# Designs tried in a protein design run: designed miniproteins, single chains. Part 105

Each design is a single chain, and the fold is of that chain. pLDDT is the mean over its residues in the fold that is shown.

## One batch from the design tools (miniprotein)

Design m3668
Fold by ESMFold2-Fast:
Structure m3668 (fold): chain A 91 residues (1-91)
Amino acid sequence: SAKVTAEMVAYLLAPYLTKTINSMPKDTPLITLAQKIKDTVKTHFNSTIPDSTALTIAQKLKDIQNTVDPSKQVDAVYQALKDIILRENRV
């Protein structure tokens, strides 16, 4: 099902993206973070995502980096990715 697929992809991707945001300065431009997200998805999953999707993910990851305790960031990234994947696949 679409829900199970979104949960699996989010579960596998969340640790990589959490590591990515924590390896970059907080003032990193959104476009630069979006490119790193695209590179991470390509490297680990051999997949491409649209620029619009990468920017949406980048914005949400920036919000999580600035508002969520480090110990809870992986779970927050997982929930955000699951939500984004479900929304993008509805159109």
Scores: mean pLDDT 80

Design m3669
Fold by ESMFold2-Fast:
Structure m3669 (fold): chain A 89 residues (1-89)
Amino acid sequence: MSVEELQKLLEEAAAYYAKQLESYGIKVASAEASVEELADGNIKASITLTLEDGTVATVSALADANGNLLSFSANENFLKLLKEVQEKK
């Protein structure tokens, strides 16, 4: 998978996730996706959601050049948002 292909997939995922949150009554001000190829050949992919109240929720993954997941991280706001969505279902 190229960086361009991964960028497109993450942009589609960010848009889909924002739409799902809005369907649960959570208003999203912006949804951004970024893909960065690091100097060591690893790929960092991130999705950042900014809510209407100014809350910033971020999730990121680090993968090697072959697409193997090396690490995954989410900020506290992303984890809290995920819990709130689960409780509304």
Scores: mean pLDDT 77

Design m3670
Fold by ESMFold2-Fast:
Structure m3670 (fold): chain A 72 residues (1-72)
Amino acid sequence: EALDLVEEGLRNMNRGRDLFSQGKYDDALSLYNTAASNFRSAYSIQPSPWIDGNLGLVKKNMKKVKEKLKEK
């Protein structure tokens, strides 16, 4: 169901954020990719501005991780 996918996406984004704060950028990026997949799946089942907004937040967080990884 869309709600379960949204909850999983939020959980993965939260975990990714924690790893980002620890400097574990590769692990954070992996979790953000999973969160993005969860939100895309939720959106395909039940399109909503809220789900689209969360997908946007995940993409923004992924961009921040990729900027950090460029210096690796």
Scores: mean pLDDT 82

Design m3671
Fold by ESMFold2-Fast:
Structure m3671 (fold): chain A 110 residues (1-110)
Amino acid sequence: KKSKKEIALEVHELVLKAINSKTMDELGKVFEELVKKAKEVAELFPEYKEELEDIVREAKKAFEAAAAKNDMDGMLETIKLLASAIQAVIDNEDIKPILEEMRKFKAELE
């Protein structure tokens, strides 16, 4: 089991890895690790579980849509939005605005 601070640092490191990624495969690996972090956080904060699971579903669709277009910038922005949602849960903030941002971004990519 990891502390909030440890999870926040790991999420920050994943965002830095995504920014420095040179291939779509590298971005895909970072995204998979970030989805695992979202699941860990959902277990620690069950009050956010449904909304965080909704964000993860929308993020997967957005990421797949960007990847289908070879849009690495779209893949990176999806990673950043998902990371922001995880951070907001850790900080006990409302994540509904991030869910709406993810839905809008997904619609623009589709």
Scores: mean pLDDT 86

Design m3672
Fold by ESMFold2-Fast:
Structure m3672 (fold): chain A 57 residues (1-57)
Amino acid sequence: SAWKEALEKFKKIKEELGFAEKAEAPSPISRYIGYGKLSEEEGEKALAELEEKEKKS
């Protein structure tokens, strides 16, 4: 049913929001994706850029 699909999407959004109940704050980008409802592609790209920047620094 459509409602179940909506619930699944909502659950995914909650995970992306980064409820750091048990884990600290792994990656700020992961939270930012959920909060801003950004595309997964943009989030992954931002994460890759951060990793590259950290390695270069």
Scores: mean pLDDT 58

Design m3673
Fold by ESMFold2-Fast:
Parts: C-alpha cells; sequence; structure tokens
Structure m3673 (fold): chain A 86 residues (1-86)
C-alpha cells in the first residue's frame, strides 16, 4: 500500500528510524523543517508489521483517526506521525 506521513517533534531515535526505513527501501523521507519530516511509504508489508511490533512492544501508541488516517506517537522521544493511506 502507498501512504504519506508527516512526522513532527522528531528526536534522534525517530530520525534514525526514518533514515533506516529509507535505507531498507520501504520509505522515501525528507526533512522539511526543524524536527519535521515527510515520508512516502512504499508498497512493503514490512512497514505495517514494524508498526504493529512497535505498538505490541509498548514503544509507540497507534490511533485510527479517520478511514485511512492513523496517528502514531513514539514513546521514547515523543515524536508524532500522521499517516494517510492512499
Amino acid sequence: STARAVVTNVGETTEDALRMLKMMGVAEVKKVGDDVWEATLKDNPLFVVALQMLEAAGLADVEKVGDNTFVITFKKDGSTAVIEFL
């Protein structure tokens, strides 16, 4: 599935995770402001599995806020991602 995300209040841990997603070829990411990143998620089931594993491990909270929109809060640095599936 294709998705777009805006990530705000990005700390070091979330920045490293975003860079790793780019290196793994599962997302395109760019820094658009101070502590603000945009991501385009490539069609890769590993990204969905990674989000589920993060929530199951207690590392992030995942909330569905619309039919195709999710808010992810990363507990370690408090960064927030708004993800829209297209």
Scores: mean pLDDT 76

Design m3674
Fold by ESMFold2-Fast:
Structure m3674 (fold): chain A 97 residues (1-97)
Amino acid sequence: DEERLRRLARLAGLYWAWLARRAGQDALADALVAAAEAGDVEAFLAVAREFVATLKEPPPETEELRRLREAQRNSDVERIEEIYREWAAELEAALAA
């Protein structure tokens, strides 16, 4: 379902933007959201690589990241959507504050 894949891509974009905001990289977070909402995979990957390059060490493995990796390994699309939606809600709440 193309609509579902588009929604999942947007949720993934919001998750990466949330990580960038937590790292103080607000401009990169805005660019990640814009690329994800536009469906521009090349632009999204370019911004994501730029963000990763600013990190002095890889992001810590949180329980949320472990759950996501397990869901991705199992190709559990419903669980992946649920996890990304929870992270998107955190980003939306942070933007409203």
Scores: mean pLDDT 67

Design m3675
Fold by ESMFold2-Fast:
Structure m3675 (fold): chain A 60 residues (1-60)
Amino acid sequence: SLEEEIKKLKDEILQKENDEKMREYFATRKRNELLQRGIENGDFDKALEEAKKVEEEIKK
């Protein structure tokens, strides 16, 4: 039925959106972890530069 086809398409779209959201989540988490390590080490500028690089690579 048309309703079953629509449900299947919605599930596939939701799965793809979840996969992209998970990638962004891990990117953000990695960035925050690197920034926190930089604060602890007193090298915040280096941590910020490294975090930007990681974010750019994941968004590419």
Scores: mean pLDDT 75

Design m3676
Fold by ESMFold2-Fast:
Structure m3676 (fold): chain A 97 residues (1-97)
Amino acid sequence: MKITDIEKRLLELGVSKETIEKLRSVPGDYALLEWFRLFPGKAFLSKEELREFLKNMGVELTDEELEKIFAALDTDGSGRVDIGELVLFLQGEVPEP
């Protein structure tokens, strides 16, 4: 799914623009380095691991905001977030032609 669709879903779920802006303010390179540091060998995050990851990036979320963001990123309903989708969202990069 396109990264812009994730942002739209977050807004529709009631996540504030301020929270989305805080998430997107995180540099993708820094996000990747912290991911490898905190969760070596993992390609996916659980909801609790996503909370810990974002907190270490300086993004503090309420339980409600975390649930909404996790649901929007968990597009396949697996109960986990793909690191590639998360990093693209944080970098603001859109893989469009």
Scores: mean pLDDT 68

Design m3677
Fold by ESMFold2-Fast:
Structure m3677 (fold): chain A 79 residues (1-79)
Amino acid sequence: MYTREELQKLSEEERKKAIIAQASRALRRHPDDLEAAAEELVRELELKDRTPALELVRALHENKDIQAALDAVAAQIAA
C-alpha cells in the first residue's frame, strides 16, 4: 500500500494505477459499505475532499467510467 508521499514520487500514470489498486483494496475490505471504503481511502491518502474518493469507489464497484473521479483524487495527491 502506498502513502501520499510515495504516490507523489510516482509518475502520473503509475500514481493513477496505484490509486486504483488502493481503492480496489478498500472495496475488498468493505464490500457492502461504499462509505467505509471511501473513508479508508481518504485516511490512507490524506485527502482533503472525500467526494472524489466516494465517486471513485462507487464507479469501481458499479464497473462505470472512473476517469473523472480518479483524476480528482490524483490532483489532490499531486497538490
Scores: mean pLDDT 84

Design m3678
Fold by ESMFold2-Fast:
Structure m3678 (fold): chain A 90 residues (1-90)
Amino acid sequence: MKKKEVRTYRVEEEHQEIQAEGAKLGIAVRPTPPPVPASTEITVERVDGRLVGASVKLYDEEGNLLEEKEFDMRDEAEQREFFDWLLSLS
């Protein structure tokens, strides 16, 4: 039976792991110089240890939500967009 897991990570803690998973999937990731948000939350959903969903939330210094994006990691185009955006935040 598939094991479902949802976790929220700080970008500085899990960024390298998520990039490595993208590379194993053959996702073309492109470094883009990012605007640095005051705080970033990345929530990922895994099934059987594989990413199936992700969302990224950017906050200002006051803790107000600036941007939110959601990605279906089972869709190759959305996987690519997620890793590209993740690289833009690092």
Scores: mean pLDDT 60

Design m3679
Fold by ESMFold2-Fast:
Structure m3679 (fold): chain A 69 residues (1-69)
Amino acid sequence: ATLDDMIEGVQGMLDAAREAIEKGNTKLAQIYIGHASTGISRLFGVDPKKAEELAKKRDEVIEELKKAQ
């Protein structure tokens, strides 16, 4: 996969997590956040700046999850 494919994968997981939160499926949201975190960890080894931007977005999704619980 290209770097862009990796970034899109993480963004897709975070979007899926937000959709799960909106639908009240907090357990599914936690799973998607976990997958996004794994992808972000891999990105820190190749593009730390982009990984940090995605980590901030992940943290925003975690905050929304906390408000939904």
Scores: mean pLDDT 85

Design m3680
Fold by ESMFold2-Fast:
Structure m3680 (fold): chain A 73 residues (1-73)
Amino acid sequence: SMEVERLKMLLNLYEIAKSGNELVIERIKQKEKELGYLTPSQKKILKQNQDSIKHLDKVIKELKEKIKKLEEE
């Protein structure tokens, strides 16, 4: 259905957004390993991306459950 297709498109967009945040976290963690420290600015960006992932995980879970229910009908 068009509704399921739209929800799958939204799910894809949120998963892409999450992947972007995860990549930023990995890059910051790599810099920490190389330098032995993080700047206050880098710590702030790390926290912002971690908080964004928590929010995105909640939305992704809700979208997946909604898609599953619609596909079972």
Scores: mean pLDDT 89

Design m3681
Fold by ESMFold2-Fast:
Structure m3681 (fold): chain A 70 residues (1-70)
Amino acid sequence: MTEVEKLKKEFEEAYRRALAEGMPADEIIALINEYRKKMLEVARKNKDYDKMVEVSEFANRVLREVRARA
């Protein structure tokens, strides 16, 4: 499993818990942005431009989901 995949799993677990606990949308957006930054940093360090695009698309999808629920 890559470092980016580990961060994605950590995010998915944290995101699931946040939704279950009724975390406010603004705090969930902050959580998404924190993990996006961490994942992009790892991908950039590895010069994996395809993974950087994948991370950005993933973050944008989750942000749209949160905004749709708010």
Scores: mean pLDDT 80

Design m3682
Fold by ESMFold2-Fast:
Structure m3682 (fold): chain A 97 residues (1-97)
Amino acid sequence: MFLSFEEIKEQLKKLLTIKSKEELEELSKSSPVLRFLYDPSLSLSTIKQLAKRILTLTKEQILNDSVETLASRFEDLLPRSRALEIATFLQVSVSSE
C-alpha cells in the first residue's frame, strides 16, 4: 500500500517519539513505513536519525534527485545497498501520489 508523502512524514514524526526498539517493532506491525525502516541490525538512534533526514526532504527533491543522489543522503547512516532501498521506496511512494 503506497502512502502519501504527508502520511509518510506523520509516521516518521511518530517514530521520533518512540523510547525503545521494542516500541518501534510493535508500531511497525501497523505502519508499512516503519516496517520498511525497521532494521534489527540498526540502533534506535540510527533509525531516528534516518527518519529526521527523510523529514528534511521535499517531494521535489525526492522526485528530481536520481536514486543514487537521494541514496547518498543516507550513506553515512546506512550501507549503500540499504540507502538505495530507502531512496527507491521514497521515490516510488511519492511518484504514486
Scores: mean pLDDT 79

Design m3683
Fold by ESMFold2-Fast:
Structure m3683 (fold): chain A 69 residues (1-69)
Amino acid sequence: SPVFEGLREVAERNGGVLTLEEAKEIVRAHLPEEEAEIAIELLEKLAKLNGGRVTLEEALAAVELALGS
């Protein structure tokens, strides 16, 4: 999956974390608009709790939830 590959690649370079903006950019590039909006809403909520960053696991979970709805 291009979105999962993109998230893993960025997180690997950043010690297992992504900034909110990095995660949003990957999601917008690889998901349809509707699923991207759902994933971004979840990512923004997670990033507010974590100083503007998300873990790879959090980002993958947000995308999986958006695709599974």
Scores: mean pLDDT 86

Design m3684
Fold by ESMFold2-Fast:
Structure m3684 (fold): chain A 85 residues (1-85)
Amino acid sequence: MSVDSLVGRPGLTREEIQEATPPGQAVVEATGVDGHSLVADVEALGGRVIEIGSDGGLTLAVVPRERVDEFIARVEARGGTARVL
């Protein structure tokens, strides 16, 4: 399963997320920040945005595991919250 197969799917399990996630990367969910403003930050960290919710308030991104803490810190600095899926 590819990471793109996670887009628009309800009720994703941790196992489905792990199967779709590239080796050495993690899927991170960011909320409370405009997802379009996070694209450059995700790309700078060697990641890729896979979904931005229709209101821009929810963002799913794939980020290298070693850069996850930095991405979370960037989201929090913008007033949002982030969690690893």
Scores: mean pLDDT 74

Design m3685
Fold by ESMFold2-Fast:
Structure m3685 (fold): chain A 83 residues (1-83)
Amino acid sequence: IKEVKLELEVSPDPESIREAIEKIGNLAVKEKATHIEIEVDGLKLEAKWLGSNEGMAAIAEAGNYVYEKGKPMKVKVTLTVEE
């Protein structure tokens, strides 16, 4: 099992959130992730099999959380690749 970790500081504006979502999604596709875990200010989101809509929904939910809080937040992402 391989893990890939990414940490981003995301500002609560639509452009910064869009860029973060794209960066996370592109990395997950590149690494062929099977699982994603996202942590934002104590909120933890997990999705099985990133090739489904569930992974992208988790990323979008984290982005919406940053937007609703209205302050820059550190988003921690762990991608798991099952071999």
Scores: mean pLDDT 78

Design m3686
Fold by ESMFold2-Fast:
Structure m3686 (fold): chain A 84 residues (1-84)
Amino acid sequence: IEKIEKLIKEIEEALKAGDVEKASRYLIELLKELEARAAEINADPALRQQVEALGEKNKEVLEKAIETAKANPEAYKKAYEELK
């Protein structure tokens, strides 16, 4: 869970700095981490609850990151291609 927490913090710091490309990059890394661990998270109710609680606690940061990605599709696409 520490890696997920770190990625959310990196997104928050990038958004505060106005660094759209960096925020998009960390958002994509977060989504990839969640996808890679989806089976593990779904098999462990305690881990799933921790991930859901972390998402709720950081809802405003995550919503802003998603809105920023939607408003800047070229920056998001560039970050996605670099991380594939």
Scores: mean pLDDT 77

Design m3687
Fold by ESMFold2-Fast:
Structure m3687 (fold): chain A 75 residues (1-75)
Amino acid sequence: APVTIVADDSLEDLENAARAAGAAVLHTGDPTILSRETVDLALKGLEESKEPVTPSTERIRKAVEAARQALDAAA
């Protein structure tokens, strides 16, 4: 299934980590394009990743978690 993580073009390390996790990267810089389902799939992909945890990987995980919390608050 397609898993999408929102990232800026400047976040190459996050793109590499996301692809290692089997996730697709969507370049928007704005999480408003993310659905609840897409965010949940992205978090699952990061959790199942064999990529070592780096500061960049931690940043994308926190951004995706924040997007999920924002979607939960808006529901």
Scores: mean pLDDT 53

Design m3688
Fold by ESMFold2-Fast:
Structure m3688 (fold): chain A 61 residues (1-61)
Amino acid sequence: SLDLAKQEAIAEINKLEALPEQKKQEYIQRVEQASSVEEVLKIRQDAHVEDALKLIKAAVA
């Protein structure tokens, strides 16, 4: 289940539209190094939050 959680997180991070490639790679590396499903879910959440904040900042700039 940990390997599956990592695969799903990496796939979702790659689909994010506002994060630049360098930031996506940073999140993917964090996912690959994660030792628990809970850690993977937290990293996935952090990536989505950063992506959403970038979209909001672009909309109000």
Scores: mean pLDDT 82

Design m3689
Fold by ESMFold2-Fast:
Structure m3689 (fold): chain A 75 residues (1-75)
Amino acid sequence: MPLDEKGARGAAEAAGAGAAAAGSSPQQTRDIKELALKRVKPGDTVEEAAEKAREAAEEAGGPRSGHAAQGLVSM
């Protein structure tokens, strides 16, 4: 199911929340959320959004943040 703008923003929020739960700092969480907002677009599937969120979280917060972000976005 393709995401609308609200869904795309929700995916970015979920990526940030996952990173925070994995132990990312407030700054890392903000960077992850900003990267996810830049990469996740309306029209992306949940699977595409989850992969983009994982990449953003891994870049700013490391592999643990990536896995947590992907899991939360795919729900």
Scores: mean pLDDT 79

Design m3690
Fold by ESMFold2-Fast:
Structure m3690 (fold): chain A 96 residues (1-96)
Amino acid sequence: ADQAERDAIAESVRDFAKEAGVPEAGEKLAETVRRASVDDANAILLILALARHYYKQGKKEEAAESFRLAGEHLYRITGDERAREAGEKVAEAVLK
């Protein structure tokens, strides 16, 4: 992926962490995403796009599960437990 594509994915990760109430973790996660493989970085973007798609359709349970999956995948890339925590917090917010 080119730099613009990686920057867009990194910004999406920062926004995700900010929504979850852990903006400081978002900066660390974004940096790690920039160093990840193209496939891993693109997978995060696709999972987040799917989560937001379900949310717009009113499918709260599917949206919450997709946000949890995004956090789990970010944890696998970063090794940062805050990624998993961020996914869980966004999922809880979606279900309200």
Scores: mean pLDDT 77

Design m3691
Fold by ESMFold2-Fast:
Structure m3691 (fold): chain A 97 residues (1-97)
Amino acid sequence: SVAEQERRAVEELVARLDEIVEEARELAEKAKEALEAGDLKTASELVSRLIGLLLLVLAGALSASRFDPEAAARLEAALREIKELLREVDEAAEKVK
């Protein structure tokens, strides 16, 4: 059923959540390094990937909020961390202009 598929998708996402947050941290750090080096193409590609992880976790949090409050809370915490990483990259980008 669709509900079983959604539950499985959330469970798989939560199981990978620490890896996703670590990947987001690495992407943010590399994006800041690319900005400092004036490599705007690499910075743009890394930011696009970081936004992709944000949207993945956001979708998971919205799904989990309907049937798994504990999973939703964990995904919401990861979402806040990824938003903060994006804010740091945005601040670094402003300093390059």
Scores: mean pLDDT 88

Design m3692
Fold by ESMFold2-Fast:
Structure m3692 (fold): chain A 80 residues (1-80)
Amino acid sequence: MDEELGKRIAEEIVKASDDPFELDVAVALGEMAFGIHLANKDYEGAVKFAEAALKTLKEGNAPEDVIKHFEDALARARAA
């Protein structure tokens, strides 16, 4: 479930890449989903979500700043 959700949110971010407003909304939804995992102390789910999202973002050639944001999120989840 967490991997599938990460992939789906990343697909929406990739689709939104041409519209700054849609991109910001899609990224915010991704941050919200990731934050829910952290709030529930589900660090394994947070890692799986971030890894699946990051793979899809890189395959879709998402903006570099968005990729870096999810790389930083993955590092935080792994450090917890």
Scores: mean pLDDT 79

Design m3693
Fold by ESMFold2-Fast:
Structure m3693 (fold): chain A 107 residues (1-107)
Amino acid sequence: EELKKKLEEALEKAIEAAERLAKIAKEVGADSLAELAREVAEAAKKLKENPTKENIQELAIRTTATGIMAIGVITTEKDEKKAEEIRKATLELIKAVDEAIDYAEKI
């Protein structure tokens, strides 16, 4: 019961972080990063509905792809403030997803 509540809270935080990253990415013209962030939000929603091994793997894979894309965007962004916003949003997303996966694996 407690683990299910913690999973739901962690997934809600992951969805929020993914939506934030997608918005920031869109604002800097990083459309591919924005799309990957949206895919992470959808994977988190699927895991919230069904905490299956397949849904855990999908969320992990999409989050990894998003992190790799974010590194590329950060290293090519000439506006240091925008690069920092993407870096912070990406780290927040990775942390939220790691927490959600940890709880999902215990259920």
Scores: mean pLDDT 87

Design m3694
Fold by ESMFold2-Fast:
Structure m3694 (fold): chain A 63 residues (1-63)
Amino acid sequence: HHMTPAEATAAVLRVVAGLLFGEDAALKDVQDIIRKYGVEETRRLAEEFPSLKPLVDAALAAL
């Protein structure tokens, strides 16, 4: 299942909100995105929103 633009925006906002509770919370939010949409879609999200790329790379390395 590919993320719609609305789903991608919602996912980004969730991760950004997670950062208010710390990096571990944000990493868990990214892991939840990977679980729901898969690795390829999560990487595509990081390409659309480059600020997320370090968190996506860290979440993938932690798996």
Scores: mean pLDDT 76

Design m3695
Fold by ESMFold2-Fast:
Parts: sequence; structure tokens; C-alpha cells
Structure m3695 (fold): chain A 65 residues (1-65)
Amino acid sequence: MKELEEAKQAAAEAMSELGEAEVEGKATPEMRELLAQMFRAVRNSDVASAKELVEKLRAMLEEVR
């Protein structure tokens, strides 16, 4: 349960970071697709996939900053 709560928090933070990238015109279709997959993993309580997708999305966001 704690791991799922941590994954949800990380997903919410990644969503906020992607929102900032969208405003700056730096968001890509790949980032939006990763966000959709991330929320699907969270809904399915797939903590491992949710964490992997959050890390991948954050790596892409760092490259465009």
C-alpha cells in the first residue's frame, strides 16, 4: 500500500512537471503518451510499471529543460 501511495505522489509530481513543459512549448507527444500509460498503471495498482514510467517521463523532461 505505501509503495502505491508513493507511486501516486510521484505520478502527480510528474504530471505537474509535464504541465510546465506544455506551457513552455517543450512537451512532446511521447511525453503525453507516457503520462497516459502512467495513470493507467496507477489505476491498475501496477506499482512497478508506474514507477518505471514516472522515471522515463522525468528523464525526458530533464532533457528539454
Scores: mean pLDDT 79

Design m3696
Fold by ESMFold2-Fast:
Structure m3696 (fold): chain A 84 residues (1-84)
Amino acid sequence: SEELEELREKAVRLAEEAARRAEELLADPSLTPEQKATARNVLETARRIAEEARKAEDMIKAVGLLMAALAELVEVDLIEAGKL
């Protein structure tokens, strides 16, 4: 149960980090319309992941949400690098 709580906290933290970075990207006037659309999708998805992670009832769900949060952080990194 403590291990489950730690995984939930990590998933929430990473998802909230992805959401914060997506918000920062959306404030950048130099972003293309395509990059802004991707950043908006990351923001929406990351917020959903954070809410689901807070409610994750088992280790499999918590790990899945942790991986999903990491994927959103990768998309933020790719936008910042001009790769998306």
Scores: mean pLDDT 88

Design m3697
Fold by ESMFold2-Fast:
Structure m3697 (fold): chain A 62 residues (1-62)
Amino acid sequence: MSEKLWKEIEAGVLEIQAAVYRVIAERLLKNATSEEDIQKANEYLTKADELVAEAERLRSEA
């Protein structure tokens, strides 16, 4: 029980982190005034996708 619950909690935390990164990326793109803003937004989107993939892996193991 505890191990499965812990994996679900960890997956949830990663999903929250991914959501935060996507919000940051959206705001950067919305207010983009330079190539650097666009690059930074793309970095956050990539990190968010990686976190979602890890969360899905943890849920599959739960």
Scores: mean pLDDT 82

Design m3698
Fold by ESMFold2-Fast:
Structure m3698 (fold): chain A 64 residues (1-64)
Amino acid sequence: SSEELRQRGEASLAGVKALLAQGAKLEIKVEKVSEDTALVTLTHGDLQAQTLVPLDIAEEIASL
């Protein structure tokens, strides 16, 4: 559901904020995949993670 997508997006945003607060150096890439959804790619050294989030949350993550 859209509510579950938003909850997962908020959790991802909180996780990124926590990592940045610990001094982690993250590369953040945002790709729009639909009118209201974006794919966020986080790179930390040799590690990469991707998550699908609402576009507004992706923009918040990119602005961190």
Scores: mean pLDDT 83

Design m3699
Fold by ESMFold2-Fast:
Structure m3699 (fold): chain A 96 residues (1-96)
Amino acid sequence: MEDKIFEIANKEALKVLKKAEEYLKANPNLSKEEKQKIVSKAVAQALRYIGAAFDVVLLAKKGEPLEKYEEILDEAEVDEESKKEILELAEKIKKE
């Protein structure tokens, strides 16, 4: 279950990084400053997804309530589909 949560987070992180790369390739006339902001934002978002996965797994192992996992995933801006899958996996970890 933990591995699946990290797989989801890693997939979302890679998706964000790929979208940033594609955007930079489509917009070659962007300034150095604009390109740096796009890269920094994408990297920060990717790290937020990975961090959220660690926090959710840790809290689920401690038996913390569902609302705390939801808050972490919402703060990390995880999409609703991935959020639902992670919450279902977190509940399974909590029951173990």
Scores: mean pLDDT 83

Design m3700
Fold by ESMFold2-Fast:
Structure m3700 (fold): chain A 73 residues (1-73)
Amino acid sequence: SAAEALRAAVAAAVERARALAEAGASDAEILQAIGDTVREAAAQLPDEEAERLIEEAGGEALKELLEAIKAAK
């Protein structure tokens, strides 16, 4: 389903962002890469539903991502 695709996209975006942070990419580059991946998957869902799924799926993963970004700097 589109919701499952969005959850998978969020998980994939977090893993890609970790790799970029470890490679020394800027915060802006990391956020852009996440945004592009998630927006493409989110386009299949109503905006409000997509935002809720992103927040639910990305809550802990986003915290880990921010910690990884800080550690890379």
Scores: mean pLDDT 69

Design m3701
Fold by ESMFold2-Fast:
Structure m3701 (fold): chain A 75 residues (1-75)
Amino acid sequence: EEKKKLLEEMKELVKEARLLAIESGKDELYEYAAEATNYTIYTENNLDKLSVEEVKKLLEKVKEYYEKAKEIYEK
């Protein structure tokens, strides 16, 4: 349950990062969206094997790439 909630948060951040990339057309934003997507797919495929703490660390990686995308989008 808790891990599924964290995964849903990752999926939402990926959607937002992809929208920023599409709206800006900047290659760097597409790269950050791809990285966030890769961490999210890994988490989904391994959800039963990962601890809650491990999923939280993966969510932090997704958040890092989303924040980087936002910084570049706002410039």
Scores: mean pLDDT 85

Design m3702
Fold by ESMFold2-Fast:
Structure m3702 (fold): chain A 88 residues (1-88)
Amino acid sequence: SMKDEIMEIIQQAQELLERHKDDPAIRALIEGMTVGVLANLLQKMSDEERAELLEYVKKTMSPEMVSLFERAYNQAVKRREQVKKEEE
């Protein structure tokens, strides 16, 4: 499912960030890429599914991963608002 794919990406990102603790440059690249990929996937979900997944992440993941997910969520919401604004 899309939720499973998103959770896999979060897990892989966390493992990469832990592996590269001593490399701030590569950590910044991992964070940026993760936010971009997650935002693209979150855009494909309904408003309800996206909100449910955000709450799940907040309850189950580390604060660092929650912060990355919230950045991706906000980006996805902004892109969806652009579509809705043309329909008003």
Scores: mean pLDDT 80

